Designed miniproteins, single chains, continued (4). Designs and how they scored, part 62

Each design is a single chain, and the fold is of that chain. pLDDT is the mean over its residues in the fold that is shown.

## One batch from the design tools (miniprotein)

Design m14271
Fold by ESMFold2-Fast:
Structure m14271 (fold): chain A 58 residues (1-58)
Amino acid sequence: SEREDRVIELARGAARNAKDAGVEKEKGLEKLREGARNAGLSEEEIELAVEVFEEELK
């Protein structure tokens, strides 16, 4: 869905930014969850973002 595509893009962007800044995974995840909550994402969308973020960091 368009909404899911936007969540995936958000998570990929966050992962790229974390890599570029040398941010540790735990700190990156905390920042991602905070940003997603502030953006009004649902709990399911936040979990999707976390999965995408972790996959991108591999």
Scores: mean pLDDT 82

Design m14272
Fold by ESMFold2-Fast:
Structure m14272 (fold): chain A 70 residues (1-70)
Amino acid sequence: SPRDTTLQAGSSQMNVLSRTHPDAFNRYRSQLNQRLGNIRNSQTDDQLLQQGRQLNLTIRNIQLLAIQQQ
């Protein structure tokens, strides 16, 4: 399903983040888990798309902060 595909993609990106930037991943773990929960709880395809985008944006921002040591 689109939800399962989105959850799989998000989990995969989070696994990469946990390996490449473990300290940043641990610091933002609760926020990342909340984003996955929002995807799981999405009721419409539009909500699923928006929540998937929010997870991707959150991961990108965490990666940027980690590499710039902010």
Scores: mean pLDDT 84

Design m14273
Fold by ESMFold2-Fast:
Structure m14273 (fold): chain A 90 residues (1-90)
Amino acid sequence: SMEDKEKIKNAVDEALKLIEELKEKGPTPRSLRAAVAAMAYLASLFKKAGYEEIADLLVEGIRRAMAEPDPQKGLDILIEALKKAKEMID
């Protein structure tokens, strides 16, 4: 529904704000793990709502971020994936 879509958009905006704050405060392996957990939850919301392509994009973002040794670059990968997800949802 349009209401479900708006709720998901708001959840993406909230996650973007939180991850950008984690990056600004000094990224650590712990903060990257917290961001990954939040993003995995968003991926599950997109999948349940029928946005499988967006969910897959977020899962790929998580995979790339977890493979990145630098937590700052890991958070940047997650931010990029969230911005793309937001653009893909109408």
Scores: mean pLDDT 86

Design m14274
Fold by ESMFold2-Fast:
Structure m14274 (fold): chain A 68 residues (1-68)
Amino acid sequence: SMRDQFEALARELAERANELGNEEAAELIQKAGVYWALGRKEEARELLEKAGEMLGDKELVEKAISYL
C-alpha cells in the first residue's frame, strides 16, 4: 500500500538522519509520519521537505512525498 511504502521510505530517511547525527531531521521525519496518519498531508509534506534540505537527499524525499 502507499502507507507501507511511505513508512519504509520514512524509516530509511530517519536512519540516514541518525547516521549523520542530525536529530532535528529525524524528529521532522517522525512528525511527518504522524501527520500523514492523521490525514494532514500538507503538513507532512512540509516537514519532509525541510528534513530533505537538512539531509541533502532530494531524490529520497521526493519519492517519499509521492506516496502522500
Scores: mean pLDDT 76

Design m14275
Fold by ESMFold2-Fast:
Structure m14275 (fold): chain A 91 residues (1-91)
Amino acid sequence: AEEYNNKGIEYFNKGDYDKAIEYFEKALELDPNYYRAYINLIITYLAKGDLEKAKKYYEEFLKKFGNDKEALEEFYEALAVYRETGKLKIP
């Protein structure tokens, strides 16, 4: 899952959001509990202006990981990095 997630980050940071989504979805196909791919999908759909898809993945993230302190901290950190730089953080 991590390898596909890292490829998604590379494509996002090049501005290829559609390829980024493909790789983040592949990461979730391999590991449905890989919360970093949820975080990156939320941010990628937000960057595309697809608020319905961003909301869908955000609700799934909260349902699965809403009590996971590390996952929540990584989400807010990734969102802050995106807001400041327009880029996804490399893990």
Scores: mean pLDDT 83

Design m14276
Fold by ESMFold2-Fast:
Structure m14276 (fold): chain A 71 residues (1-71)
Amino acid sequence: SSGDYEAEAKAYEARLAENPADGLAWFNLGKALAKLGKYEEAVAAYERALEIDPDNPEVRANLAKAKAKIE
């Protein structure tokens, strides 16, 4: 449900406030935000994940999909 994704997104936001260099947490936050239809916020989270791990093809694919929803 959307409530589950809201709780998941908030948990990752709290985690990232303590550890902003966690690329997997940024990626998981982006996925949760995309499930909520928050595509602009998902794009920002995916871009931060790629700053940490630029060679992650799964993050790049999800970023492209999220951008297609707002472009």
Scores: mean pLDDT 86

Design m14277
Fold by ESMFold2-Fast:
Structure m14277 (fold): chain A 53 residues (1-53)
Amino acid sequence: MREEAERLRRRGVELAQEAVELQARGEPQDRVDRLMEEARRLLLEAERLDPDR
């Protein structure tokens, strides 16, 4: 579970970074919002699999 949580966390961070870059480039806000929402879901799932005590 810890390795799976780390993979999800890394993917979430990568999507969040991509969303920030797209927003900086003036990409449609709907696309940015969707990527941010996806990143948030992955990060929350990672916390569920390997929560801080």
Scores: mean pLDDT 79

Design m14278
Fold by ESMFold2-Fast:
Order: structure tokens, then sequence, then C-alpha cells
Structure m14278 (fold): chain A 62 residues (1-62)
């Protein structure tokens, strides 16, 4: 399941459009919950991933 997170990070670096759907967010959240055992940390990680994806997209338009 860590491989799925790596694929998302790679797509973000590709500079292409990355849209986190509700289903994808739930999968990432559940994975992080199992690792961190902290609901707030898991949610914060998902939020950071979304922000980083948006930032990469904006820089790609440069």
Amino acid sequence: EEKKLELIAKARKDGEFVDLTEELKKIIYELLLKITKDKEKAEEYVENLEKQAKEAKEKAKK
C-alpha cells in the first residue's frame, strides 16, 4: 500500500493535473491511520499532499 502513495507522489512530480477524489483520500487516510495510529496526523498528511499537488501544478504553468 506504500507503493500506492509513491505513485501519487510521482504523479505530482510529473507536473500533470492530480485530482484527489473522495475515494482516493479515504484510501490514503486509512493507510496513514494504520501507520501513525493518529487520526489527526493522518488527516494532516492528506491535506499536505493535496496542497503540494496544487503547488506543483501552479509551478508547471511557469
Scores: mean pLDDT 65

Design m14279
Fold by ESMFold2-Fast:
Structure m14279 (fold): chain A 97 residues (1-97)
Amino acid sequence: AREYLEKARKALEEGKYEEAIKYAEEATKSKDPKIQAEALITLARALERMGKYEEALKAAMEAIRKAEESGDRELLLRAIGTALRAIGAEIDKELGL
């Protein structure tokens, strides 16, 4: 699971969004809520970069739930920030920005 999360983050950084989605989805199969939350944040970011804002928001909301389960406050704030970013991107798209 951790190896898939690292591959997902690297793919996201390199602009390989479809690979980032694939590896992030594999990482969400982890039984560790921290790894699940980080994987879902990576998934949401990749989906946002592809213009899939509704799917990005759904992934970010699931990341919030997993971050809450983990008890990690910083991870929770990152998940919330990811959700707000997806909402902002959808608003910008609707406004033609």
Scores: mean pLDDT 85

Design m14280
Fold by ESMFold2-Fast:
Structure m14280 (fold): chain A 57 residues (1-57)
Amino acid sequence: MKEAEDLAKRGVIAFLEGDLETALEYFRKAIELAEEAGDEKLKESAERLLKQVEEAK
C-alpha cells in the first residue's frame, strides 16, 4: 500500500469536509513519506494542497 498516497487522499477528504486541522496533519505526513520514497510529484502535490488549506484558515 502506498502510504504517502493514501495519506494525501485522506487529507483531500478532510479538506473537502472542512476539517482543516485534520487535512493539514494528513498532508504533512504525506509530504514526509513522499520525501522518504523519493516521490517528488506526490510531495509537490501534497505541498500545494497544504498551502491551500493554510489559505483557507
Scores: mean pLDDT 79

Design m14281
Fold by ESMFold2-Fast:
Structure m14281 (fold): chain A 62 residues (1-62)
Amino acid sequence: SLPSPELVRATLLLMQGILYEKAGDYEKALETYEEAARVASGVDPEFAAWAREQAEKLREKL
């Protein structure tokens, strides 16, 4: 009943992506959101879709 290791890792990557975005490091934020989506895709498709959406929005700003 503990969260999967993949979901924990994806959540930490998502937090890191947000910190990069707030720091103005959009390229690193984009890479980090994409990694979070890949890690989550097998265990939480909804989380993965949301993380991909964050990456897509960043691409529009670059």
Scores: mean pLDDT 83

Design m14282
Fold by ESMFold2-Fast:
Structure m14282 (fold): chain A 66 residues (1-66)
Amino acid sequence: SLEELRERFLERLRRTVEYYKAQGMSKEEILEVVRFAVDAFAKKHGLTPEERERLLEEAERIVEEQ
């Protein structure tokens, strides 16, 4: 389902964010990577602009809260 794909995307994103933080990448650089990944996922799975924005907000929260 789309929900399962979204959850797996966010799980992989958390690991990616943790990895880049461990490598010393800045928050600004990580946010650029995250925004690109969210946009690619949204295009691939046909998300509406509103759904894409909600996913982006959740993804950016992962960067801020980790």
Scores: mean pLDDT 86

Design m14283
Fold by ESMFold2-Fast:
Structure m14283 (fold): chain A 92 residues (1-92)
Amino acid sequence: SLEATAARAAEVARAAASRHGEVLEVRAEVVDADTLYVVVRLRAPDEEAAREAARDIAAALNALPGLEVRAVSVERVGPGVYEISVVVRVLP
């Protein structure tokens, strides 16, 4: 079920991010029994667009039953390319 939850989290994050720019990569990783790590690489016009994408991704993930966003970070990894990292808790 964690693998299916991670796959669902990745698809939801992709959909949210796609409203703000070009989605280059999405991955969701099971870190442990109650933690997922979701990473989106996004081509966006500026850091504000990337931060808006991060807010939308976090909101979309929080809307999924049994998921709680714990942390969100945004890093510029190249010209117009941002990496959005989300730590998600899986509730019992």
Scores: mean pLDDT 88

Design m14284
Fold by ESMFold2-Fast:
Structure m14284 (fold): chain A 56 residues (1-56)
Amino acid sequence: AFSAGDKKEIEILNLEIEAALYLMKASIYKLAGDEEEAEKYREKAEEYLKKAEELR
């Protein structure tokens, strides 16, 4: 029960961190030649990035 811009920014950062992890996973699979797995994780990353932007 507190309102602070920092609290919201931390939530956004948490979502961006999750997106970054999925982007790293997608990059690894892409480099390994697993296009389907890479695309799956890229889609996941985009979902989390959208959630972060919605909280702006």
Scores: mean pLDDT 80

Design m14285
Fold by ESMFold2-Fast:
Structure m14285 (fold): chain A 75 residues (1-75)
Amino acid sequence: SAKDEVMELLAEVEELLRETDPEFARVVGLVLENSKTMSPAEIKVMLQTLRDLAIQRNLPESVIELIDKAIETLE
């Protein structure tokens, strides 16, 4: 399902940032856990928030691309 694909992409973001930005990795982990009970529309809002935070924290483009792919999956 689209939700399963989004969860896999968020898990990749969490793993990539676990050592370089553990605080953001924790936030991604919380979104991933909460996504299990959220609607696709609610997940999309959370992903947009994560994207804004990633840009603000100057995270690698590869991380932003994974978040963008997750958002596109929910279109």
Scores: mean pLDDT 85

Design m14286
Fold by ESMFold2-Fast:
Structure m14286 (fold): chain A 69 residues (1-69)
Amino acid sequence: SFEDLLDLIDTMVDRLAREVRGLSREQKEAAATNLLNSVRDMLDREGVSQEEKDRLLSHLEARLDRILG
């Protein structure tokens, strides 16, 4: 479901935030880019609607932007 995917993305971002704590901006940006690409590929395989995909990716990008500061 959309809510299950949203919860999964939030869990992945929370783990990333802990993992990148104290790393350089360049390392944080690389890790954020890798997660964004992995989630994008995952959503392409899930067969979700374009609207749901756009909402999930926008939510992910907003959360990653907060980690990057």
Scores: mean pLDDT 87

Design m14287
Fold by ESMFold2-Fast:
Structure m14287 (fold): chain A 132 residues (1-132)
Amino acid sequence: EREELLRRAEEHLQKALELVQKAIDYLTDGLNGTPEQAKGYALIAKDLLTEARKHLEEALRLVRQAGDYPELIELLQKAIDLVKEGIKLATEAINASDEEQKPLLEKALTVAQEAYEIVQKALDRVRELVES
Protein backbone atom coordinates (compact mmCIF):
# COMPACT_ATOMS: atom_id res chain seq x y z
CA GLU A 1 0.00 0.00 0.00
CA ARG A 2 1.20 3.55 -0.90
CA GLU A 3 0.56 4.87 2.64
CA GLU A 4 2.55 2.01 4.27
CA LEU A 5 5.57 2.69 2.00
CA LEU A 6 5.42 6.45 2.75
CA ARG A 7 5.10 5.79 6.53
CA ARG A 8 8.20 3.55 6.35
CA ALA A 9 10.02 6.31 4.41
CA GLU A 10 8.96 8.78 7.17
CA GLU A 11 10.55 6.49 9.83
CA HIS A 12 13.83 6.32 7.86
CA LEU A 13 13.83 10.12 7.33
CA GLN A 14 13.23 10.74 11.06
CA LYS A 15 16.20 8.45 11.86
CA ALA A 16 18.37 10.20 9.23
CA LEU A 17 17.46 13.63 10.68
CA GLU A 18 18.48 12.51 14.20
CA LEU A 19 21.80 11.06 12.93
CA VAL A 20 22.64 14.23 10.92
CA GLN A 21 21.86 16.41 13.99
CA LYS A 22 24.23 14.26 16.11
CA ALA A 23 26.92 14.61 13.40
CA ILE A 24 26.45 18.43 13.46
CA ASP A 25 26.87 18.40 17.27
CA TYR A 26 30.11 16.36 17.07
CA LEU A 27 31.54 18.49 14.22
CA THR A 28 30.76 21.62 16.30
CA ASP A 29 32.54 20.08 19.33
CA GLY A 30 35.48 19.24 17.03
CA LEU A 31 35.83 22.88 15.92
CA ASN A 32 35.93 23.99 19.59
CA GLY A 33 38.38 21.24 20.66
CA THR A 34 42.08 20.45 20.31
CA PRO A 35 43.36 19.02 16.97
CA GLU A 36 43.48 15.52 18.57
CA GLN A 37 39.88 15.83 19.85
CA ALA A 38 38.77 17.23 16.46
CA LYS A 39 39.99 14.05 14.67
CA GLY A 40 38.08 11.86 17.15
CA TYR A 41 34.89 13.90 16.71
CA ALA A 42 35.31 13.83 12.89
CA LEU A 43 35.49 10.00 13.02
CA ILE A 44 32.24 9.83 15.05
CA ALA A 45 30.54 12.33 12.69
CA LYS A 46 31.68 10.29 9.64
CA ASP A 47 30.13 7.11 11.13
CA LEU A 48 26.87 8.94 11.97
CA LEU A 49 26.65 10.41 8.44
CA THR A 50 27.33 6.94 6.94
CA GLU A 51 24.33 5.58 8.92
CA ALA A 52 22.23 8.60 7.85
CA ARG A 53 23.11 7.92 4.18
CA LYS A 54 21.82 4.31 4.54
CA HIS A 55 18.49 5.59 5.92
CA LEU A 56 18.18 8.26 3.18
CA GLU A 57 18.87 5.69 0.42
CA GLU A 58 16.19 3.36 1.89
CA ALA A 59 13.73 6.31 2.11
CA LEU A 60 14.43 7.12 -1.57
CA ARG A 61 13.81 3.45 -2.55
CA LEU A 62 10.50 3.40 -0.61
CA VAL A 63 9.34 6.74 -2.10
CA ARG A 64 10.10 5.53 -5.65
CA GLN A 65 8.14 2.32 -4.94
CA ALA A 66 5.19 4.33 -3.49
CA GLY A 67 4.69 6.39 -6.69
CA ASP A 68 5.67 9.42 -8.75
CA TYR A 69 6.86 12.12 -6.32
CA PRO A 70 9.47 14.07 -8.35
CA GLU A 71 9.95 16.96 -5.87
CA LEU A 72 10.43 14.56 -2.93
CA ILE A 73 12.82 12.38 -5.00
CA GLU A 74 14.88 15.52 -5.85
CA LEU A 75 15.04 16.50 -2.13
CA LEU A 76 16.13 12.98 -1.13
CA GLN A 77 18.79 12.81 -3.87
CA LYS A 78 20.14 16.24 -2.82
CA ALA A 79 20.25 15.12 0.84
CA ILE A 80 22.14 11.93 -0.14
CA ASP A 81 24.67 13.97 -2.19
CA LEU A 82 25.21 16.43 0.71
CA VAL A 83 25.69 13.58 3.22
CA LYS A 84 28.20 11.91 0.84
CA GLU A 85 30.14 15.22 0.66
CA GLY A 86 30.02 15.47 4.49
CA ILE A 87 31.46 11.94 4.80
CA LYS A 88 34.25 12.86 2.32
CA LEU A 89 35.14 16.10 4.18
CA ALA A 90 35.09 14.37 7.60
CA THR A 91 37.38 11.63 6.19
CA GLU A 92 39.78 14.29 4.82
CA ALA A 93 39.76 16.06 8.23
CA ILE A 94 40.72 12.78 10.02
CA ASN A 95 43.77 12.43 7.72
CA ALA A 96 44.68 16.16 7.59
CA SER A 97 47.51 18.12 9.23
CA ASP A 98 46.50 20.25 12.26
CA GLU A 99 46.50 23.37 9.99
CA GLU A 100 44.16 21.81 7.36
CA GLN A 101 41.83 20.07 9.87
CA LYS A 102 39.68 23.00 11.11
CA PRO A 103 38.88 24.35 7.59
CA LEU A 104 37.79 20.81 6.53
CA LEU A 105 35.66 20.39 9.68
CA GLU A 106 34.05 23.80 9.03
CA LYS A 107 33.17 22.71 5.46
CA ALA A 108 31.84 19.36 6.77
CA LEU A 109 29.68 21.23 9.34
CA THR A 110 28.27 23.58 6.65
CA VAL A 111 27.40 20.63 4.37
CA ALA A 112 25.85 18.68 7.29
CA GLN A 113 23.72 21.73 8.20
CA GLU A 114 22.49 21.97 4.58
CA ALA A 115 21.73 18.22 4.63
CA TYR A 116 19.72 18.69 7.86
CA GLU A 117 17.55 21.40 6.24
CA ILE A 118 16.89 19.28 3.12
CA VAL A 119 16.10 16.12 5.18
CA GLN A 120 13.68 18.19 7.31
CA LYS A 121 11.93 19.44 4.12
CA ALA A 122 11.71 15.86 2.80
CA LEU A 123 10.29 14.65 6.16
CA ASP A 124 7.69 17.46 6.19
CA ARG A 125 6.68 16.58 2.59
CA VAL A 126 6.32 12.82 3.39
CA ARG A 127 4.14 13.73 6.40
CA GLU A 128 1.86 15.86 4.17
CA LEU A 129 1.55 12.98 1.67
CA VAL A 130 0.71 10.45 4.45
CA GLU A 131 -2.05 12.79 5.79
CA SER A 132 -3.61 13.04 2.27
Scores: mean pLDDT 92

Design m14288
Fold by ESMFold2-Fast:
Structure m14288 (fold): chain A 76 residues (1-76)
Amino acid sequence: MLEERIRELEAAVATLEQMVREGRLSPDEALELLDTLEREVNELLKQAQEAGDKELVSRAEELLKRIRALRAEVEA
């Protein structure tokens, strides 16, 4: 279900943020994982929009914002 999927994606983004800040991943590895997560969040965002679930849409948009911010941190 979409609710379970977004919780998994939120956890994955939080784990990736921690791993990047702890220096456990190379920039290239982090960018590959960010590309995968961004694609998965965009797919979920489309499904949430189709379902009319404004709260899921908001959460997916916040995840995209976090992914973009982390990408900027990795590329800096």
Scores: mean pLDDT 85

Design m14289
Fold by ESMFold2-Fast:
Structure m14289 (fold): chain A 79 residues (1-79)
Amino acid sequence: MELLEKGNKAYEEGDYEKAAEYYEKALKEIEKVADLNNPEDLKKLYEILANLARAYLALGKDEEAEELRKKAEELEEKL
């Protein structure tokens, strides 16, 4: 996913605000098409949620990061 790749690159470069923006866009796009009964879609959703949580943590948005991390862990249990 292009947006996820752009987010990862921004995160690696220390641009956590830009990383969060790309991950947020990736999350919005996957939510429109993800089939929660499809393991591949669940895996993509997990990756986006986990990466967005890390970006939010880097930005000091600890509560938002923790909620996203919990959602990612719940999805991992279904994989």
Scores: mean pLDDT 80

Design m14290
Fold by ESMFold2-Fast:
Structure m14290 (fold): chain A 59 residues (1-59)
Amino acid sequence: LTPEQEALAKEIADKLNEIGDKLDEVLSLKAKAKKEKDPEKKEELLKKAEETFEKMKTK
């Protein structure tokens, strides 16, 4: 690969890692919500997952 291609690949990888971290957080919150028996706690977890997902979309 050329130096320009390597720089682009690294930038893409860094952005993918950031997206992956946020996505893992959303998935983790949703998984916890599925296992939660308390309706109030379940709603809180789902709201946190939605807020995290919305933050990903905004920036």
Scores: mean pLDDT 77

Design m14291
Fold by ESMFold2-Fast:
Structure m14291 (fold): chain A 67 residues (1-67)
Amino acid sequence: NAALQAAVKAAQEAYRKAELEHSRLIGQGEYYKDKGDVEKAEELIKQGTERLEQAKADYDALVAQLA
């Protein structure tokens, strides 16, 4: 299924972008933690983690359907 293969590729690219964004948000979280803004640091880390988990779940679900 060409449509499924295209969706898998798009989801893989989204997952890779989410990994890079997660690393960026972790770095920003460390910056805010060092400034004493622990609440903002935790929110940034949570945002990155949730996006990464969603992108991985979307990718894994599509790969599981690939014949």
Scores: mean pLDDT 83

Design m14292
Fold by ESMFold2-Fast:
Structure m14292 (fold): chain A 65 residues (1-65)
Amino acid sequence: PSEEELDREIAEAFALIALGIAKSQGIEVPEDAVRRALELARQGKVQEAVDVIFKAMDEAEKKRK
């Protein structure tokens, strides 16, 4: 695999892990945030993809209160 392919696979893996954490805590991440994170992951932007998921989780928790 190319370096770009590996970066994308790593980014997608971390994004999925973040989504798994949200699901384990009963937090529903908005579909648009999921799409945005996956798009960033496909660009190899690991940190940005993960940040989108965690920010969405935080915002969902705040709006619930």
Scores: mean pLDDT 75

Design m14293
Fold by ESMFold2-Fast:
Structure m14293 (fold): chain A 56 residues (1-56)
Amino acid sequence: KLKELQEQIKQLQKEIKEIDEKLARETDPVMQGILRIQRGVALVALKNAQKELAKL
């Protein structure tokens, strides 16, 4: 539903911001790699939610 997708989009945007903040502070290259993967997963989810919202 429209409202559920809008809330999901906001939540995913916050999660991406948190990952970006962690990535900026992280000095371990292995952890940086993990955070980049997590960011990518969240970004794909955000893109999908935005596409579903556009269909409504």
Scores: mean pLDDT 82

Design m14294
Fold by ESMFold2-Fast:
Structure m14294 (fold): chain A 70 residues (1-70)
Amino acid sequence: SDALRGEAVRKIQEVVDEEMERLKKGELSEEEARKRLVERVTEWAEEQGLSPAEKEALVKAAVDIFEAEV
């Protein structure tokens, strides 16, 4: 649904922004931030009952955004 798509976009942005802030503050390495981002997005997708394919697509989108900001 459009509502779930909007929530997914917001959740990805939230997680990426939070992990990037921690990385910029020196609280995490790039590898640790990326791992945490993948875990958080995966957990949220599973909580929403998303399919494996939808979950993989969201994780890829989050990683792509994170890599573009690093």
Scores: mean pLDDT 84

Design m14295
Fold by ESMFold2-Fast:
Structure m14295 (fold): chain A 80 residues (1-80)
Amino acid sequence: SMKEEIRKRMRELFEEMKELMNSGKDMVEAQKKALEIRDLFVQLTEDPQTVEQAKVQRESEIKALEERERKKKEEELKLG
């Protein structure tokens, strides 16, 4: 049921992440998939309050990752 669906999603995300890492095409997307796998793992092992806190933390980490990549691209554009 729900646990089996979570395990299936984790397997799918792991394969997608592995393909992205092997191709080197999008490391940010690979990192986002790693964070989703972590969130799903927490859902399998933790109580609902801990799961909710982990989701909020994940959203914050994704925003920080996207902001870091945005700043990196802005600096690369300034250099020509």
Scores: mean pLDDT 77

Design m14296
Fold by ESMFold2-Fast:
Structure m14296 (fold): chain A 70 residues (1-70)
Amino acid sequence: ATEEQIERAARLISEAFGLDEERVREALRELTKEHPNASSYELARLLGEKLGVELDLVATALLLGEAGLN
């Protein structure tokens, strides 16, 4: 994943769910390094776990896909 894709994903997700953009960005940066082959859905699940929040996994996966994190 590129930094631009991570920044875009963090912005979309933080706006959709009322989360802190910087915290989402840092979590996505770590998760995309640890799980480079994760699907959007798996990445959404891992993001929710890492942030300690319940996310709409389908909606989050769609936003990750729009940012280019497939």
Scores: mean pLDDT 87

Design m14297
Fold by ESMFold2-Fast:
Structure m14297 (fold): chain A 63 residues (1-63)
Amino acid sequence: SKEELVKKAEELIKEAEKLAKEGKYREAGQLMREAFDLAKEAEDEKLIEKIKELERQVVRSIV
C-alpha cells in the first residue's frame, strides 16, 4: 500500500509538471496538493521534498 501511494503521487507529479509547463498553474497546484497528501501518508521524505520544490516553482510562476 505504501508503494502504491508513492506510485500514485509520482503519477500526479508528472501530470502537474506537464500542466505547469503549459501555464495551467491552478490545475498543477491541485495535483501537487493531492500528491503531497499521498506522500505524507506514505512517509516518503524525498518525495515530500520534491513536491515542495515543485510548489516553490509554481508559486514563483503564478504572478
Scores: mean pLDDT 80

Design m14298
Fold by ESMFold2-Fast:
Structure m14298 (fold): chain A 108 residues (1-108)
Amino acid sequence: SAETRARLEAEIERLVDEAVERLEELVRKGELTEENVREIVRELVERVRELAREAGLSREEQRAALVRAMGQFEQRAIDILRARGLEDLADTVAKVVGEVLGEALAEL
C-alpha cells in the first residue's frame, strides 16, 4: 500500500541519517578511515536489505531501495567532507559505496 511504502521510505531515511551522523562524528574526531567508512556502508546495506525483505519487496524494488539509500548516503557524506576540504576522504566514500553496493546488488 502507499502507506506501507511511505513508512518504509521514512525508515530508510532514518537509517541513512544514522549512518551520516556516525560518519560526521568520526570526521569531527579526525578518525574517519577507509575501514570505518566500509563498516558504516556495509551496516547501512544490511539494514536496508532487511527492511526491504520484511516489507515484502520484489528483487527489483529491493535493488531500487538500496540504490536510493546508498545514493543519499554518498551525496550527504561527500557534501560534509568537501565542506571541510577533505577531498581524498570524499573520493574514498564514493569508491567504498560503489564497491559495497555492487557486491550487494550482485547477491540479489
Scores: mean pLDDT 89

Design m14299
Fold by ESMFold2-Fast:
Structure m14299 (fold): chain A 119 residues (1-119)
Amino acid sequence: VAKGIYYFWQGKYEEAIKEFEKALEKDPNNLLARFFLGLSYEKLGKYEKAIKLFEEMLELAPFEGEKILKLPKVKSVEDVDFSKAEDLSEEELTEENALYNPRNLVTLAKYKLEELKKK
């Protein structure tokens, strides 16, 4: 998964997709791989594929009642800069650097799904 995220940060979305697809072949329940696969398809303008991936995340891990949509120094999922972890306080890093935790991933996927359905 780390290699796929590295390609995603470099704007190499097609290479990122291949790495995340391999991760999902080995573990279909890998929410992190599915989330970044969806983001990578969105960056390439493949909205239908992105929507399907985010919908599948909500089916694998339905989560209601809690939202981590506004992390410190991020305003939307599209503004999320994973390299900005260095800008967070030690306390924020411990509690809200959990961008990769299952609850936060499902919440972000729900937000992206609502956004993409407007397309």
Scores: mean pLDDT 62

Design m14300
Fold by ESMFold2-Fast:
Structure m14300 (fold): chain A 58 residues (1-58)
Amino acid sequence: MSPETRRRVLELAARVAAENGRVTDEDLERIARELGLSPSTVSRALDEEGLRLLRERE
């Protein structure tokens, strides 16, 4: 994955978290579809950047 694509993933996840208070598994799937990535790739990018709090579901 390119650094630019990774940055877009993080920006979209942050926007979703700001609107919904968290990023759900469904939100990860929508971000992945929008960027042409797999949900596992999006999840990995968020983990690597230490943004798991934005991805966390309750």
Scores: mean pLDDT 70

Design m14301
Fold by ESMFold2-Fast:
Structure m14301 (fold): chain A 76 residues (1-76)
Amino acid sequence: MASEEELEHAREAIEKGKAEVEKLIEEAKKEGDEELLKALEQALKKLDEALKAVEEGDLEEAHKKAGEAQQILKDY
């Protein structure tokens, strides 16, 4: 099982990433960039899944889901 410190660091990183993506979503809506908006919404869902994995103590799944969010953003 991951250490408490690793889980707390992962949680903080994911929450900060989620807040950043939410700001980008508002910007994309204002600019009317539908493709970027769709990508950001998918990334946000993956970050939510990563946060849930942290809550369950699954650091590997959290890293996997966070990585999937990053990959979605790279494809756009």
Scores: mean pLDDT 81

Design m14302
Fold by ESMFold2-Fast:
Structure m14302 (fold): chain A 86 residues (1-86)
Amino acid sequence: QHLPAEFINTAVLLIISTLFVLVALRNHPARSGFSVALVVLWIAFILLVLRVAVKEVAAPPVQELNSLNLAAIAIVVLSLLVVLLA
């Protein structure tokens, strides 16, 4: 009945990561650099994961949340790597 903790965790991490990336982009004057391309692809991937999560909750057939947990971990790892490399 209540929202699963995994769904909330994924949503929170997604929002925080997106806000952090937006702030970083505002301060970096890169236009066609590798960093800009990487960030754009990363945001697209995050949006895809969010849509899949919403569809899983709305879909009639019950599915495991394990894939969402793995996706959240992958997003966090990629976010940390981008921050460390940038």
Scores: mean pLDDT 56

Design m14303
Fold by ESMFold2-Fast:
Structure m14303 (fold): chain A 68 residues (1-68)
Amino acid sequence: VTEEEMQKVYALPKEEREKAFEELLKKLEEELRKELEEGGPFSEEEVEKLIEQARKLLKALVEKLKAA
C-alpha cells in the first residue's frame, strides 16, 4: 500500500472510507501472500500475524473516523 493510495482514501467521504480501507486490506493480503509464494523471508505464520495486525489497525482507524 502506497502513501498515494492512503491519501486518496482520506479524501473520500466517511461512508466510502470504510469500504476503501477494506479494499486496501484485501490488496495488502494479496501482496503478503504473493511474497510468501515467491519464497520471501516471511513464514506463513508471520504473514497471517501481519494480516491480523493490519485488520486491527484499519478497524481502529475506521472507528476513529466514524467517531469524529
Scores: mean pLDDT 70

Design m14304
Fold by ESMFold2-Fast:
Structure m14304 (fold): chain A 74 residues (1-74)
Amino acid sequence: SMLDEEIKKKIELLEEAVKKGKEEEAKEYALEVGELVLEKLKNDPSATEAEIQTVENGIEFVKNYEELSKLPAP
């Protein structure tokens, strides 16, 4: 539960950084969100290896993403 709240707060910071045109900060917040989601999956007994691998791949995609300002709204 606390981890979910932290993830949501980091997503809010990411959205604020994007809105303010702070693309470097937005990228770093996106990576932090990915790391927190990965930790959440490791603590979830229902999580599969495939889900963990998907999040790891997502983190790598964000690291290689050149234009974070193009991230869609949820």
Scores: mean pLDDT 76

Design m14305
Fold by ESMFold2-Fast:
Structure m14305 (fold): chain A 94 residues (1-94)
Amino acid sequence: MEKYIGIETPNRGDKKIAMIPLKTLLEIFELLQKDPVEGGEKLFLEILNSLEKGNKVKPDLVLSEDELQEIVEKVINGMPIEEVKKELEEKIKK
């Protein structure tokens, strides 16, 4: 079953949710750990592409911008991607 992570972004008057497949997000986190600049650019583009696409899929988990930033900081500081995956999957089960 394909799982989606929703990321809350501020928009003009309303919060928009960017829908990213969990597998894609984990691939971006691997890139972010290897190259923070390339990974950060990839994450930003994926968020923009998702918002443009206007996905109506229900997310398995919604992250605020602050929660996403916390995870990004952990990844850049060397948290194993398998630990990040476990954390996100545990949050989905609640």
Scores: mean pLDDT 77

Design m14307
Fold by ESMFold2-Fast:
Structure m14307 (fold): chain A 62 residues (1-62)
Amino acid sequence: SAALEAAYEEGYRYAKALLEAGMSPEVALQMVRASVEGVLSPEEREAALRGAEEAIREHLAA
């Protein structure tokens, strides 16, 4: 769905920005999780976290 795609992309972009700023993967994931708590549906929160995990995977592969 468009909402799940948007949540994924936002989680990805936020995590990517945090990693580029020098935050650890653990901190980046925690900050993405905190940003979606009480704001998004459970499915959208899961999508945002999957986006963050993808950004972390790419960061570690570089």
Scores: mean pLDDT 86

Design m14308
Fold by ESMFold2-Fast:
Structure m14308 (fold): chain A 55 residues (1-55)
Amino acid sequence: HHHHMEQKKIEENRKKVDEINRLAQEAAENPDFALRLVGVKEGEAPEYERVPRPK
């Protein structure tokens, strides 16, 4: 389990990076949306969430 958990963490981190890139593109294309930082852990990709920008 321990070694499998390490491999899964690497894969999860990679998917998080892909998600961040997608959210960043959406925010760039839509001025009504912004990215909010949800969480950061040392050694992991930061997590962002798409939120409506206050008008």
Scores: mean pLDDT 69

